# Designs tried in a protein design run: designed miniproteins, single chains, continued (3). Part 85

Each design is a single chain, and the fold is of that chain. pLDDT is the mean over its residues in the fold that is shown.

## One batch from the design tools (miniprotein)

Design m10941
Fold by ESMFold2-Fast:
Structure m10941 (fold): chain A 116 residues (1-116)
Amino acid sequence: AAAEEARRLHAEVVARAEAALDRLRALDPAIPEEVVAAFRSAAADPGSAATIYTILEQRVLGLEAGDADRPAEAPIPADLQARAAAGDPEALREARRIAEEAVARYRAELEAERAA
């Protein structure tokens, strides 16, 4: 069912966001618990889960590269976020695809800069 598919897709992105948050906490142990709770709360919303995953992965990559001030990209359109929040499985899949592409692009840019 579409509702079951939407729950599965959201749960997968939440798991990825939690893994990224655990890595962020390992790199930045001084991160306040209220900030951690805010990320978890936002990831629990299907409309913002892919955005939070994107931001957390980019922050981890930036910290690992020694560039903590590098801006994070939030490329997921507001309309797509609203549809994902409503439980549209196609919107959830598209948001995840955009998030994965943004993370891959950010990683490639950091690797290119390190090779120079």
Scores: mean pLDDT 86

Design m10942
Fold by ESMFold2-Fast:
Structure m10942 (fold): chain A 60 residues (1-60)
Amino acid sequence: MARERAEAAIKALEEAVKQGKISKDFADPMIKGLRDLIARGAPDVELERAAEGAEFALKQ
């Protein structure tokens, strides 16, 4: 579940960049951070917190 949320956050960030809603420079560090956490098998708490941060950034 937490990993799926993180993956969804990555897709949402990529789509927002494609639509011009946010800059690539703003999104790239967040996408890289989320991908790193997934690749490392980070705990659900870390994945959920990172995904929540990305979701919050997309609402601004």
Scores: mean pLDDT 82

Design m10943
Fold by ESMFold2-Fast:
Structure m10943 (fold): chain A 84 residues (1-84)
Amino acid sequence: EPLYKPNELLSKLLKEQGATKDTYTLSEMYEYLGAYILEKKLADPENPTIIHVEDTLLGELLGVKQVDVRKLELAKAIRENSTL
């Protein structure tokens, strides 16, 4: 897989999840973002298909306050916030 360099915002999120590298594959960044959602407990307790991202680094990356997990274009968000 090609290596991507995350922008400042994505890099900050990855480092909060324990990432130590300067470049990542899309798969690696996808795994870190998934771990971020789980560790921050962003899922709505009554409706776990909704994640609340307001006032989080992920919310800044996506430009939204909440999102349906099934409509989350995470791979696109990673590509738009990184360079080859």
Scores: mean pLDDT 76

Design m10944
Fold by ESMFold2-Fast:
Structure m10944 (fold): chain A 107 residues (1-107)
Amino acid sequence: MEKKALEARKSLAKAGIKSFDIAIDLAEKVGAPQKTIDLLRQAKKLLEQAAKSDVKKSIELFRQAGDLLSQASLLAEEDKRGGVKVSSSAGVGLITVAVGITVLKTL
């Protein structure tokens, strides 16, 4: 059993969670709908649960977090009708998926 693998896993999970905090702060700063902010917070909670869950459950939780991020992005786009792309929400979704894959590979 190697401490280095566990430390790397924790570091990656923490980085993903921090990205959610940044996305939430940005959403609040740009005046995104409250529902969009709530979805981002829910996605963060799922990522936190995934970090401590079994491999199969972690995949499911990361998928759910990705779905919430997609919904948050769509709501932000709807509020700002005009074709403005919400890349921050998409980026957070990709980080969530990457953390899930990394946890699976390091397990």
Scores: mean pLDDT 60

Design m10945
Fold by ESMFold2-Fast:
Structure m10945 (fold): chain A 85 residues (1-85)
Amino acid sequence: LDAAIEEIRRIEAEYPEVRELGRKLIEHLRALEAGDRRQSALYNSRAVGLALRVMAEGTDAQRQAVLDMLRISNAASDAIDKKRA
């Protein structure tokens, strides 16, 4: 989890337009690790909305940053679920 959060924060530093998305993904992952599935789902829903906006209106570099953050978040989410199984 810590490595995933660090990587998302690195992308946030390079692309201010995706910073709010990165923050929501980190909040989603922290809530998921804590077992708060309702809070995790809420943050994930907000992250999806922010990602769709950047994918529609952003630059190619911003779209790639979104895809990278979503990949990191999905991998970390899968790792959290695997530890609980």
Scores: mean pLDDT 81

Design m10946
Fold by ESMFold2-Fast:
Structure m10946 (fold): chain A 112 residues (1-112)
Amino acid sequence: SELEKLVESLKSDKEKLLDFLSGSLRFALLTEDVERLEEIIEVILEEAKKDPVAVSQAVIETLEEDFRFISKELIPPLLELLEGLKELVADDPELVKRLDELMARLEKKAAE
């Protein structure tokens, strides 16, 4: 996909890659585009295998900042993303706690 090619071109600059992933996630949230969200989640989880702490922090910060804009339709794929990140950062108790807190907030929003 064009997204995968763009990610590949950014791999030499970690900060630009993280900014791109965060921006793409924000755009999917703002446009309520489930298909785009699923595409970016796949890319985020793949990049998180290489740098789980930095990617997880960027995702947490993005979802915390834009929490009010998350539609209910986006919650199931976001919960799968956060579960996947939690497995990759299982040895970091502070990140696990932050992921658990975000997941609880998303589950509460889905029930409203």
Scores: mean pLDDT 86

Design m10947
Fold by ESMFold2-Fast:
Structure m10947 (fold): chain A 76 residues (1-76)
Amino acid sequence: SSLEAEVERLRAEIDRLQRERDRLLGDMDEAIRHLEAEGDQATADAMRATRETVRAVMDARIAALRQRVEDLLRSA
């Protein structure tokens, strides 16, 4: 059905965004560990703040897509 196709499309987008989120945050975590190991605490702290902003924005987008899936399934 068109509803099933829409749900599958949204689930695929959620999976893509989750993988992108995990990769990006993982890369930032690695950079933070490297900076801390080098004694650059100020840059590490700045990167951690950026990481939290990125996480929050991506989590909000994923949550919105999950809500759309729930709304579609509730209307079925």
Scores: mean pLDDT 90

Design m10948
Fold by ESMFold2-Fast:
Structure m10948 (fold): chain A 68 residues (1-68)
Amino acid sequence: MDERNREVYDLLLRMARAARDRDVASLQDEVARLRDFMARHTLSPSTRLTAQNALARAEAEIAKLQAE
């Protein structure tokens, strides 16, 4: 597996754990890290799509948790 692809999936796993634990601060930090990684690195189309979908879900979860 591409090393950058592996780093993206590791970030997605950390985001999923933060969301499950309802830890808004950690989820925001992991979202920022994934955005920063995507801005600095060229990813395959499928990995970029997976990351973009994960960011959208995380942003929705943050909004939901902050509204509760």
Scores: mean pLDDT 82

Design m10949
Fold by ESMFold2-Fast:
Structure m10949 (fold): chain A 63 residues (1-63)
Amino acid sequence: SSTTISDIAAKYQLTSEEQEQLQSLYEDTKAAYLALGFPEHLAQELALSVVEVEAKAIAKAKQ
């Protein structure tokens, strides 16, 4: 995928601190999917999807 956590943080106008929180969420979520037996690429895409949902929620809470 061409999408990165930095791209998601920029899209939702998040702070550096919030971006670090998203990075931690990404790593934890990816590790969880890998532990369940998902292939690496799919685990990454699923983790990015979870991160974007969280980023959107953080952005909405600021409005």
Scores: mean pLDDT 86

Design m10950
Fold by ESMFold2-Fast:
Structure m10950 (fold): chain A 94 residues (1-94)
Amino acid sequence: SNIEEALLLVMQAFELLYPQLSAEERQRASRVMAELFEVLSNPEASDEEKKRVAERGIELAEELIRRAEAQGADPELVKRAREYLEKAKELLEK
């Protein structure tokens, strides 16, 4: 489904960003990644719940991208993370 594909893309963005993050940022990312994994693994999760978790993940990932960029993170990794989030956003609008 488009929503499940969006969730996977958000997870991929976090996995890509994770090595570039501070310890505190990694804790925040890990909590949201756990929520993403939970709704992906739960067949009872509603589309509305999946969408809310994906949107929350996108919001945090965009914040972490801005922070990583300001701290001199690898521009190619930042670009790829942004591409995953943009694709996820497009899928959630369908």
Scores: mean pLDDT 87

Design m10951
Fold by ESMFold2-Fast:
Structure m10951 (fold): chain A 91 residues (1-91)
Amino acid sequence: REAEIEALAERAGAAARALALELGASEAEAEAIAEAARARTLAWAERAAGLPAEEVARLEALARAFIAETELSPAERALLDALLAAIRLGA
């Protein structure tokens, strides 16, 4: 569980870095954004630990339905997928 959440946080960081570079950030700025995204993913997973698993699953399903209706870049989709998976595993 902890190792899986850590892997998802790394994935979220990588996706955030790719997105930042697409938006014209420097490599140093992209790295800082990646570290922030990784740390925030871990924090959100930890907060989810207090939520009922059924409620987390319902919220994930709703979020994924809205994401499916939105035209997202591959990096935006990868970031959101990693964040939602980490929150679910944290619950």
Scores: mean pLDDT 77

Design m10952
Fold by ESMFold2-Fast:
Structure m10952 (fold): chain A 89 residues (1-89)
Amino acid sequence: MEIPKLDPKASVEEWRAMVEETEKQVEAIKEKLSDDEYAAIQGSIDLARYFLDEWERTKSTRARIFALMALIALTSELFVAKRRVERRE
């Protein structure tokens, strides 16, 4: 599995699909994650969804920027977690 590719020009639907793919990848490695790692990534998923909902609701450029920042943070956390899992065993 590859880290979902973040497209800054994508629609809210595409970014939601990226969050769903990230959640799917996290569930695939859940048994190899610590409870703290899993909780942290789930928190980042929730934050990304929150800002995507805010952008869709408000139509504001600021909300779009916060959604993009949350997605960047989420993909970075997934990358770090997957590397830890691969190196732990």
Scores: mean pLDDT 77

Design m10953
Fold by ESMFold2-Fast:
Structure m10953 (fold): chain A 75 residues (1-75)
Amino acid sequence: ADERAARLMALADELYKKGEISEKGYRVLRGAANAVRAGLPDDEVLEMVEQAAKAFGLSEEERDKVIDAVREALA
């Protein structure tokens, strides 16, 4: 769990530094990393990310990048 969460935060930092995600996108990924550390099931983590991205009004392109990062970290 901690290793997967650390991987997700490393991806979040890289995407944010490259300007590929906003501060809101970074917050969504941080929330996902916290959920992974708490031991939530992968499907619940992905559902939370989808709901948070929608609630924050992320663009379709940014939502795809955020979801892909979560899927990669969970693999």
Scores: mean pLDDT 84

Design m10954
Fold by ESMFold2-Fast:
Structure m10954 (fold): chain A 69 residues (1-69)
Amino acid sequence: MKEVEVTLELKEEYEGEVEVYVDGKLAAKVYVKGTTVTVTVEMEVGDHIVGVLDKDGKLLAKKLVEVKE
């Protein structure tokens, strides 16, 4: 596992706690205010999908992240 800092642009302005998912698994909960979230999550080498959901399960952002060796 590698610690990777991921920055995602939200599709709308949000204030509150969001859930960050890596490949469909909950990786972090972070407080955001505005249109950008930055989070450090652990990922294996390879391609991963990082998603950000609000407290009601609405998708706010999704990004493909490539982790190099």
Scores: mean pLDDT 83

Design m10955
Fold by ESMFold2-Fast:
Structure m10955 (fold): chain A 83 residues (1-83)
Amino acid sequence: DEKEREIGRLVKQLGDYAGLLRSQGKTELANTLELVANQVALLVSQGRYDEALRIAKEALEAAKNNDLDKLQEVLERAKKLVE
């Protein structure tokens, strides 16, 4: 499935970017981004591909902007979508 492959690539990008942030001492941003990646994987396991794509894209953008408040908001939305 093309959507599954796209989400898999985005999850890898989230993990790679979290590693980069951690190497820069941005530990809270890195940890929050990894938690979002875990929620995205849970949404995928539930067949919720459109929500998974949206959350992953929003999280990556917030992380690139060093916007911890936005990234935390995205994480809380993702948690509510999962359960």
Scores: mean pLDDT 86

Design m10956
Fold by ESMFold2-Fast:
Structure m10956 (fold): chain A 74 residues (1-74)
Amino acid sequence: SPIDKLLEKFSELVIELQGLIDQLTDEAFKGEVSERLHRLVQEALENQDDPSKLQEIIKEVEKLIEEVKKKVEE
């Protein structure tokens, strides 16, 4: 189903982001990003039957991944 594909994509992105967070040496930024990821996971759980909302949440995870990649490479 479309929802199953979105949940699979979300899970893959969460795994990628967690791996990037583990590479962060800035403890304050690491804590902030971990809290943002936790909120996104909670939102996905609350909206697991809403494909439009899941797509918005996926976009937010993708943006967070980009922010963390930039911070790791700086």
Scores: mean pLDDT 86

Design m10957
Fold by ESMFold2-Fast:
Structure m10957 (fold): chain A 86 residues (1-86)
Amino acid sequence: DLAETLEQLDRGREQLLAQAKGMDDAQKAQLRAQLQQTIAALQDLLNSSSAELRERTGDPSLRLTDEIREVLQHRIRLYQEILAEL
């Protein structure tokens, strides 16, 4: 269920932000770097064609569906929101 998946991601965002409130400057800097790398990787994946994904994975059945695109876009937005609040 797409809606349930998106809700699970939203809960993960809230939990990470709550944990970040207790982090020191060094821990926040590390988290920021990790989130920036993750966002870049997700954006690259979102901008990839199905043919490029098939070539990289060796899976001829792999397709970047609208549902997968929606989940990736949602994850990118959540990580951007976390970065803005750090």
Scores: mean pLDDT 80

Design m10958
Fold by ESMFold2-Fast:
Structure m10958 (fold): chain A 81 residues (1-81)
Amino acid sequence: SAAALVAERELARGRELAAAAKRAIEEGDYDTARRLLSEILSPEQLAQAEAALDAGDDATVLALIDARVEEMERNAARAKA
């Protein structure tokens, strides 16, 4: 279905953006990280991630990225069923 194709494409892009955001955080490039996170996280999750970055809590940001990718994986699986 079209929905399954869209979900798979969003998952692939989400994984690429998540990997890039994690690398930016590791490199201390928080401006790039914030930009990439804005493309994959919801507005509420982005606000939480930005607050965590400002606090120097990289672990919370990484957990939010992983949770979002897991959500995209579940969405892709449901769209295929």
Scores: mean pLDDT 85

Design m10959
Fold by ESMFold2-Fast:
Structure m10959 (fold): chain A 53 residues (1-53)
Amino acid sequence: SSSDKALEYTVRSLQAVGDMVDRLLAAKTAEEQQKVIEEGQKELAAIKEEYEK
């Protein structure tokens, strides 16, 4: 169970980082890049909260 949670956290975190990188590459302005970073950080925080509680 603990091992399963660790694996889930790792996989979901890596997926979220990958999505953020793709969005950053597609962003055309500094403002869009900042928004992508903020949204990515919120997503990672939500994943961590769900895993750690």
Scores: mean pLDDT 82

Design m10960
Fold by ESMFold2-Fast:
Structure m10960 (fold): chain A 86 residues (1-86)
Amino acid sequence: SSMDLQIEVNNMLIEIVKVARETKGDREALKEVMKKQLKKFEEKFPKYYDIVKETFERIVDVLIENNGEMTPEVLRLSVELFEKIS
């Protein structure tokens, strides 16, 4: 359902932001977590994979570039991601 999709995306964002903060934007840690999250997402929501992957990867890159800090760009991309799946 659309609600299950939104919950899964929300949980992915919460987890990646938490890992980013805890690791201070460590590239290897964040890319590993991202790959595991995207693989699990593809298995649950294969029809939405391409839509979510591009924006989620951009969020992860911004978190890495900003040492795990929550920036206005991360918030903007998160809003964009939810708009694409709504």
Scores: mean pLDDT 90

Design m10961
Fold by ESMFold2-Fast:
Structure m10961 (fold): chain A 65 residues (1-65)
Amino acid sequence: DEIRKDYSLAMLRIMATAYGAKVEELEDGSLRITAKGLSEDDKKELEARARKLAEEMGRKIEFVE
């Protein structure tokens, strides 16, 4: 469902912005989230939420610092 995937991507973008993180779409269709200076708890929360949204989109996700 393309509408649902677009919604999930928008939600991921909004959430990442709230954490001060950058979201990039890679050439292979995967997503990269760059977040620096987050506490361990905030990092785990961001990763868990982002992973669920990526699963809804059927896309791979990676996290970098």
Scores: mean pLDDT 78

Design m10962
Fold by ESMFold2-Fast:
Order: C-alpha cells, then sequence, then structure tokens
Structure m10962 (fold): chain A 101 residues (1-101)
C-alpha cells in the first residue's frame, strides 16, 4: 500500500538521520586519531563486513553485531577517525534498513 511505502521511507530516513547523528557525536568525543595503519585496518574490516552481508554470508543482525564490536573497541580506546565513523554509520544504516519488512 501507499501507506506502507511511506512508513518504510520514513523509517529508512529516521535510521539514516539517527546513525549520522551518532557518528557526529563519536567524532566530537574522539580523543586520539587512529594511525594511518590502524585506519586502513579498520576500514578494511568494515568493508569485509559489508561484502559478507551483500553476499549473504552473514545476516544483517550478524553484521550489526560485528560493527557494534568494532565501535565499542574504538570507544574504549578513545580512538577514531571521521572516515571510520562515517563508514560505521553507513554500514549500520544499511544493515538496519535490511531488517525492515
Amino acid sequence: SMEKRRELLEESNRIADEEQARADALVAGMKEPLTPEERQRVLAELDRIAERMDSGEITPEQALAEVDRIEARLAAEGKGHPDVYQRLAALRAYARTQLLE
């Protein structure tokens, strides 16, 4: 129905906005930048999660769990990079929208 399509679009937009606000907060709370090597490693790790989700190797719920683990690790260390937080936000939003009916 048109109502269901509207609901899905509104929910998708809400998810994207929520994840962007969350990424902005993580950048603001960042105490120490990742080294170039650490940044490349984390981005490669996130790209691998996206690839595995796209191929159907892992579910969206499993992808979110892996992304949450990476984010928690970065938060615990007080380390990050804007590019990493943007990639985390995009991947979380993508996985969350895949869970919509």
Scores: mean pLDDT 86

Design m10963
Fold by ESMFold2-Fast:
Structure m10963 (fold): chain A 84 residues (1-84)
Amino acid sequence: MEEPITPEELERVRKLADEAKQAIDANLAATTDPVEREMLESARRVIDQLLAEVERHPTKRLAREAIAVLEDIVASLQARLAAR
């Protein structure tokens, strides 16, 4: 049986999802490229799907996986903004 997520872990996932969405929105505001816009919109959908999966299956394993993916997304998007 998978260990259930703690409220603190769920809050961490939500916070990272919000940070990732803010970074996507900032990149969307800075781009005029329709290909980049579609990629950013797709990334936003992936973030929403990850959050929904953690909420549907609130296990520590899935939360840990989601946190790692979201941290990578946030770092990548923030680096992209800094390079503009």
Scores: mean pLDDT 82

Design m10964
Fold by ESMFold2-Fast:
Structure m10964 (fold): chain A 99 residues (1-99)
Amino acid sequence: GPAPVVSEPRTRLLGPGAAIVSVTVENVQSLDEAIEAVAKALGARVLRRSEPAEVGDMIVQTLELEGEHPALGAPARLTVVLFYDPETRRAIAVGLAEA
């Protein structure tokens, strides 16, 4: 099947050490594949996952990641909320990066 297609991560600075990050992924076959694609796009390692929750027709999971701050290149913790839609095979991740 088609490989996951990952957007360039978008970053918005909130101040010293803090940024909002967002990533979209298409052609994902599962929640786990979406998580792997998002972590790879952010250059980050998954530390923790919440229990997945159903919100409408989407699956939502909160992730705690460790990687680099997208603007500073310093070590950072990322708290990411991932929204996965199994019908469209799309995922959207929005998070906070703190150095």
Scores: mean pLDDT 84

Design m10965
Fold by ESMFold2-Fast:
Structure m10965 (fold): chain A 88 residues (1-88)
Amino acid sequence: SRREELIERARRLMEEAGMPESLIERLVEEARRDDRLEVARGLLAMAEVMKKLKEGKEEELLKEGVKQEAIDQAKEDRKKLLEEAAKE
């Protein structure tokens, strides 16, 4: 389904972003429990931001209309998620 395609693409992007497998599994499971397409789209959008942050491509996010405050928040969220997963 379109929803499953979005979730699977998000999983690949999270792997490319260097996110821990335990965290990827948790986020994918949460998205699969919600039948709303918006949830799958949100997971994909987050995964794309995380990959671009890993690659140092913040300027591409700005060009796509993402505000600096949202990029800064995503950086903090990424750091917290990676730190939490590392405790396991």
Scores: mean pLDDT 77

Design m10966
Fold by ESMFold2-Fast:
Structure m10966 (fold): chain A 68 residues (1-68)
Amino acid sequence: AAEEARRQRILDALELYVKTLLDQGKSEEEALESAVRFLTDELGLPPEEARQYAIEALKRVLEKRKAA
């Protein structure tokens, strides 16, 4: 479905973005706020939706780091 494909594309790109920020030494809070700002400013997402995407991407990155 197009809706899930769009969500997955956003999450994949955002996961890479968040991972890059954390790898550069940014805090989890800084990475989250940067991701929210990117989604609202560049993609025009509502703040609530942007925060949900940012939290999900951060969660995915942290789970992968914990498994390593």
Scores: mean pLDDT 80

Design m10967
Fold by ESMFold2-Fast:
Structure m10967 (fold): chain A 61 residues (1-61)
Amino acid sequence: SLRDAIEAVVDSLVAAGYSKEEALRIVHWTIRQMGARRGLSEEEIEELIRYAEKLIEEKYA
């Protein structure tokens, strides 16, 4: 699923030693690029970004 793909990206950024701020920038860009490619609505893109932000908050806690 897209959510599983997002979690895999977040896990990779954490493992690679990116800061929370760097991970947020990369994930925002990545989700918007995936969303544009898949024809997702702005609302769907925003929902995926919120999901990713929650994952980042949990993993950098």
Scores: mean pLDDT 84

Design m10968
Fold by ESMFold2-Fast:
Structure m10968 (fold): chain A 104 residues (1-104)
Amino acid sequence: SLVEEARKLLGQIEELEKMPLDERRKASPELITLLKYVREIRQAAAAGDDEALREIVRKAHETLGPVAASALILYLAEQGHREVAIEVAKELGLDDVLRYIEEQ
């Protein structure tokens, strides 16, 4: 399912962050870009900028597609930004991840 693929991507990003820089550079361009978005989310969350959080997810959806956007939405929900996660999932029509979050 799209949710299972999104969770798998999140696990890959967590492992990628633990790697030395030289090994991390061997990852796919898509994974490197997704890690960049995760870092941007952490920065925006620390600033309390909900608009920036939504914009980062929209950008990820546009550049990397619905699985990557769903991974960021799941990450937002896990980090306590559930309302932002729900709003952007509805906006982007990501019904699978929206249903998953609402059933938790």
Scores: mean pLDDT 86

Design m10969
Fold by ESMFold2-Fast:
Structure m10969 (fold): chain A 82 residues (1-82)
Amino acid sequence: SDEITNEINDLYDKLSKSTNPKVLKKLEELIEEENKKIEELKKIYEADPEGSKEELEKRALEGQEEILKKLKELEKEDKKLS
């Protein structure tokens, strides 16, 4: 959803400005995990472009919810390590 996308983007921007190298490293790892999920979705699409649309939309939303959760957890860690 647009709301989830906006919240994810806001958290990426905020966390990218952290002065804590541990937070920046964890952010980098989360970006790498998200990129791997995007590659998985691409493979699903390439295998069945027409039949995969509903499954891809579902997995994309689930992936956004998961990354949002992880980013919120990292934001809490950033506040504790300040």
Scores: mean pLDDT 79

Design m10970
Fold by ESMFold2-Fast:
Structure m10970 (fold): chain A 102 residues (1-102)
Amino acid sequence: SKVDELEKEIEETIQQIAAALEAEDWDGLLALAERLLKLAKEFIEVSTDEEKKNEVLRNVGTTLGAALTVLEVRGATEARQRLIELIEKYNVPELGGVEITV
């Protein structure tokens, strides 16, 4: 189904973000973060399972919060600012359980 396909794509994108962080590929990380935010927004629009929506939003929020922390620790100030701007732009209202400090 479309919901199952989106869930799989979200999980795959989270794994790709982890790889980009390890490789210090900030341009790749930002492209993947934008993809993740777009996929999360579409998932919220098509899914009728509120528990699953909350789970996906928590996983997305945790992933993006971890990325912001890595970028800060690595001193990647410009990439970190661009990631904050992407999060704000897509305005995903409930990135559940992660305090994203903007």
Scores: mean pLDDT 83

Design m10971
Fold by ESMFold2-Fast:
Structure m10971 (fold): chain A 75 residues (1-75)
Amino acid sequence: DLLEQVQRFSKLSKVSVGTIVNILKAIAESEKETPTAYDLSELSKVGQEKINKVVPILLEEFGSLENIKKFAEEL
């Protein structure tokens, strides 16, 4: 269940589920192979501090930004 995975990331990062969904949508929307925290902040309207809490957890789970983007595109 995609929602259960996002809820787990919320518990690990201490960032809300809705905020993580917005970050994931920004990753899916980004045309850059390696978007920066600034790029993701502009797309998601989430602050860079929260992005910097969430993205490392996603990278540990999925191994790469490409795999995170594939997950995000299935939302």
Scores: mean pLDDT 84

Design m10972
Fold by ESMFold2-Fast:
Structure m10972 (fold): chain A 67 residues (1-67)
Amino acid sequence: AVTAEQRAQLEAFASRNRFSQEALDAALAYIEANPNDADPLGNAKKIMIDIEIEEGMKLIVEGVEKV
C-alpha cells in the first residue's frame, strides 16, 4: 500500500507544480501496483512529469499547427 509519507510527498509535489489530479492518481496507482519498487517515489514522480509533458506537448503542437 502507499505509505502516508509517500502520499504526502506526491501530493506536495503535485500541488507545488500544479499537476493534474489525473497525474497524482496515476502516480499513487503506480506505487500501489509496484510495492517492491526500489525507487517508488522517483518512478511515481516521473509518471506525473510524463503525463504533464504529454499534455503540454499536445497544447504546443496544437498551438504551432494553428499559427
Scores: mean pLDDT 74

Design m10973
Fold by ESMFold2-Fast:
Structure m10973 (fold): chain A 69 residues (1-69)
Amino acid sequence: SPEERMRREMLLGSMEVALATLSVLYEQGRISREEFEAFVEQLLANARKVLTPEDVARLERRIAEELAR
């Protein structure tokens, strides 16, 4: 439904903001690569519980891009 789509978009958006925050902390050297990877694994574990496989794949792609920097 449109309402369910909106809720999924809000959840995905919230997780993307969390990832952006982690990326900023990593780029500033405030967390290590190992800490960044651990936080990201936890974010993905939570995402798999509430998002569609397609939205999880979108987050995984974005994470791979951040780790390739």
Scores: mean pLDDT 82

Design m10974
Fold by ESMFold2-Fast:
Structure m10974 (fold): chain A 112 residues (1-112)
Amino acid sequence: MLNEVTLENLFDGSIKPVDFVKAVDAAALALLNGDDSTKVSPEYLAYALFYFGNNPTPFSNIDKLLLLALAKKTKDYSLLPKGMKRIAENVIKTYEDELDSNKEKLKTYLSK
């Protein structure tokens, strides 16, 4: 991750939800703008989707679009445990129409 934020820190309360969202956004922006040096593990992404699905409040509309676009770009959840894979697929499916409807807004944001 771009900010080296760990999920352990989120779940033990040593990182604030807003700082976790900022770390997700930074990674999403880097990868969506073609920064091949930025790596996000499928496990970290699945947990980020799980956190978003249960705690949507800290995510602004643009934060949601960035996370969902990152998840859709990643696509390779085959190596994850069945539970994590199901969580990732379910969150993506739930918000796929919202992402597609806001695709041009996301492109405009990425161009800034």
Scores: mean pLDDT 65

Design m10975
Fold by ESMFold2-Fast:
Order: structure tokens, then C-alpha cells, then sequence
Structure m10975 (fold): chain A 59 residues (1-59)
């Protein structure tokens, strides 16, 4: 249901934000050339998970 979808979306964003920030920091130190790609990948992960969770609840 909606509550489950919203809980999943929140959890996915929070986990992604924590992991994304840590990974982005490490990647910027090791490979500056992938800065933009790393940033987009980090945002895509939690965003995609949130969308999938919501759509799943609707279907």
C-alpha cells in the first residue's frame, strides 16, 4: 500500500544519500575525472529505488 511504498522510498533515499556521499568523497579523491558520473550514479540509485517502490504499490 501507500504507507509501505512511502516507507520504502524514505529508506532508499536515506541509505542512498549516506552511501552516495561516502562513495562520492572517495571517488573524488581517487578519480576526479568521474566526478559528474559518480554524482549522477549516486542520485540515480536512491531515486530509481523510490520510483520502483511507489509504482509497485500502485500496481
Amino acid sequence: GEAAAESAARGAREAGARGGAAIAGMLQKDSGYDEVAAQRAGLRGPEEAARAAREGALH
Scores: mean pLDDT 57

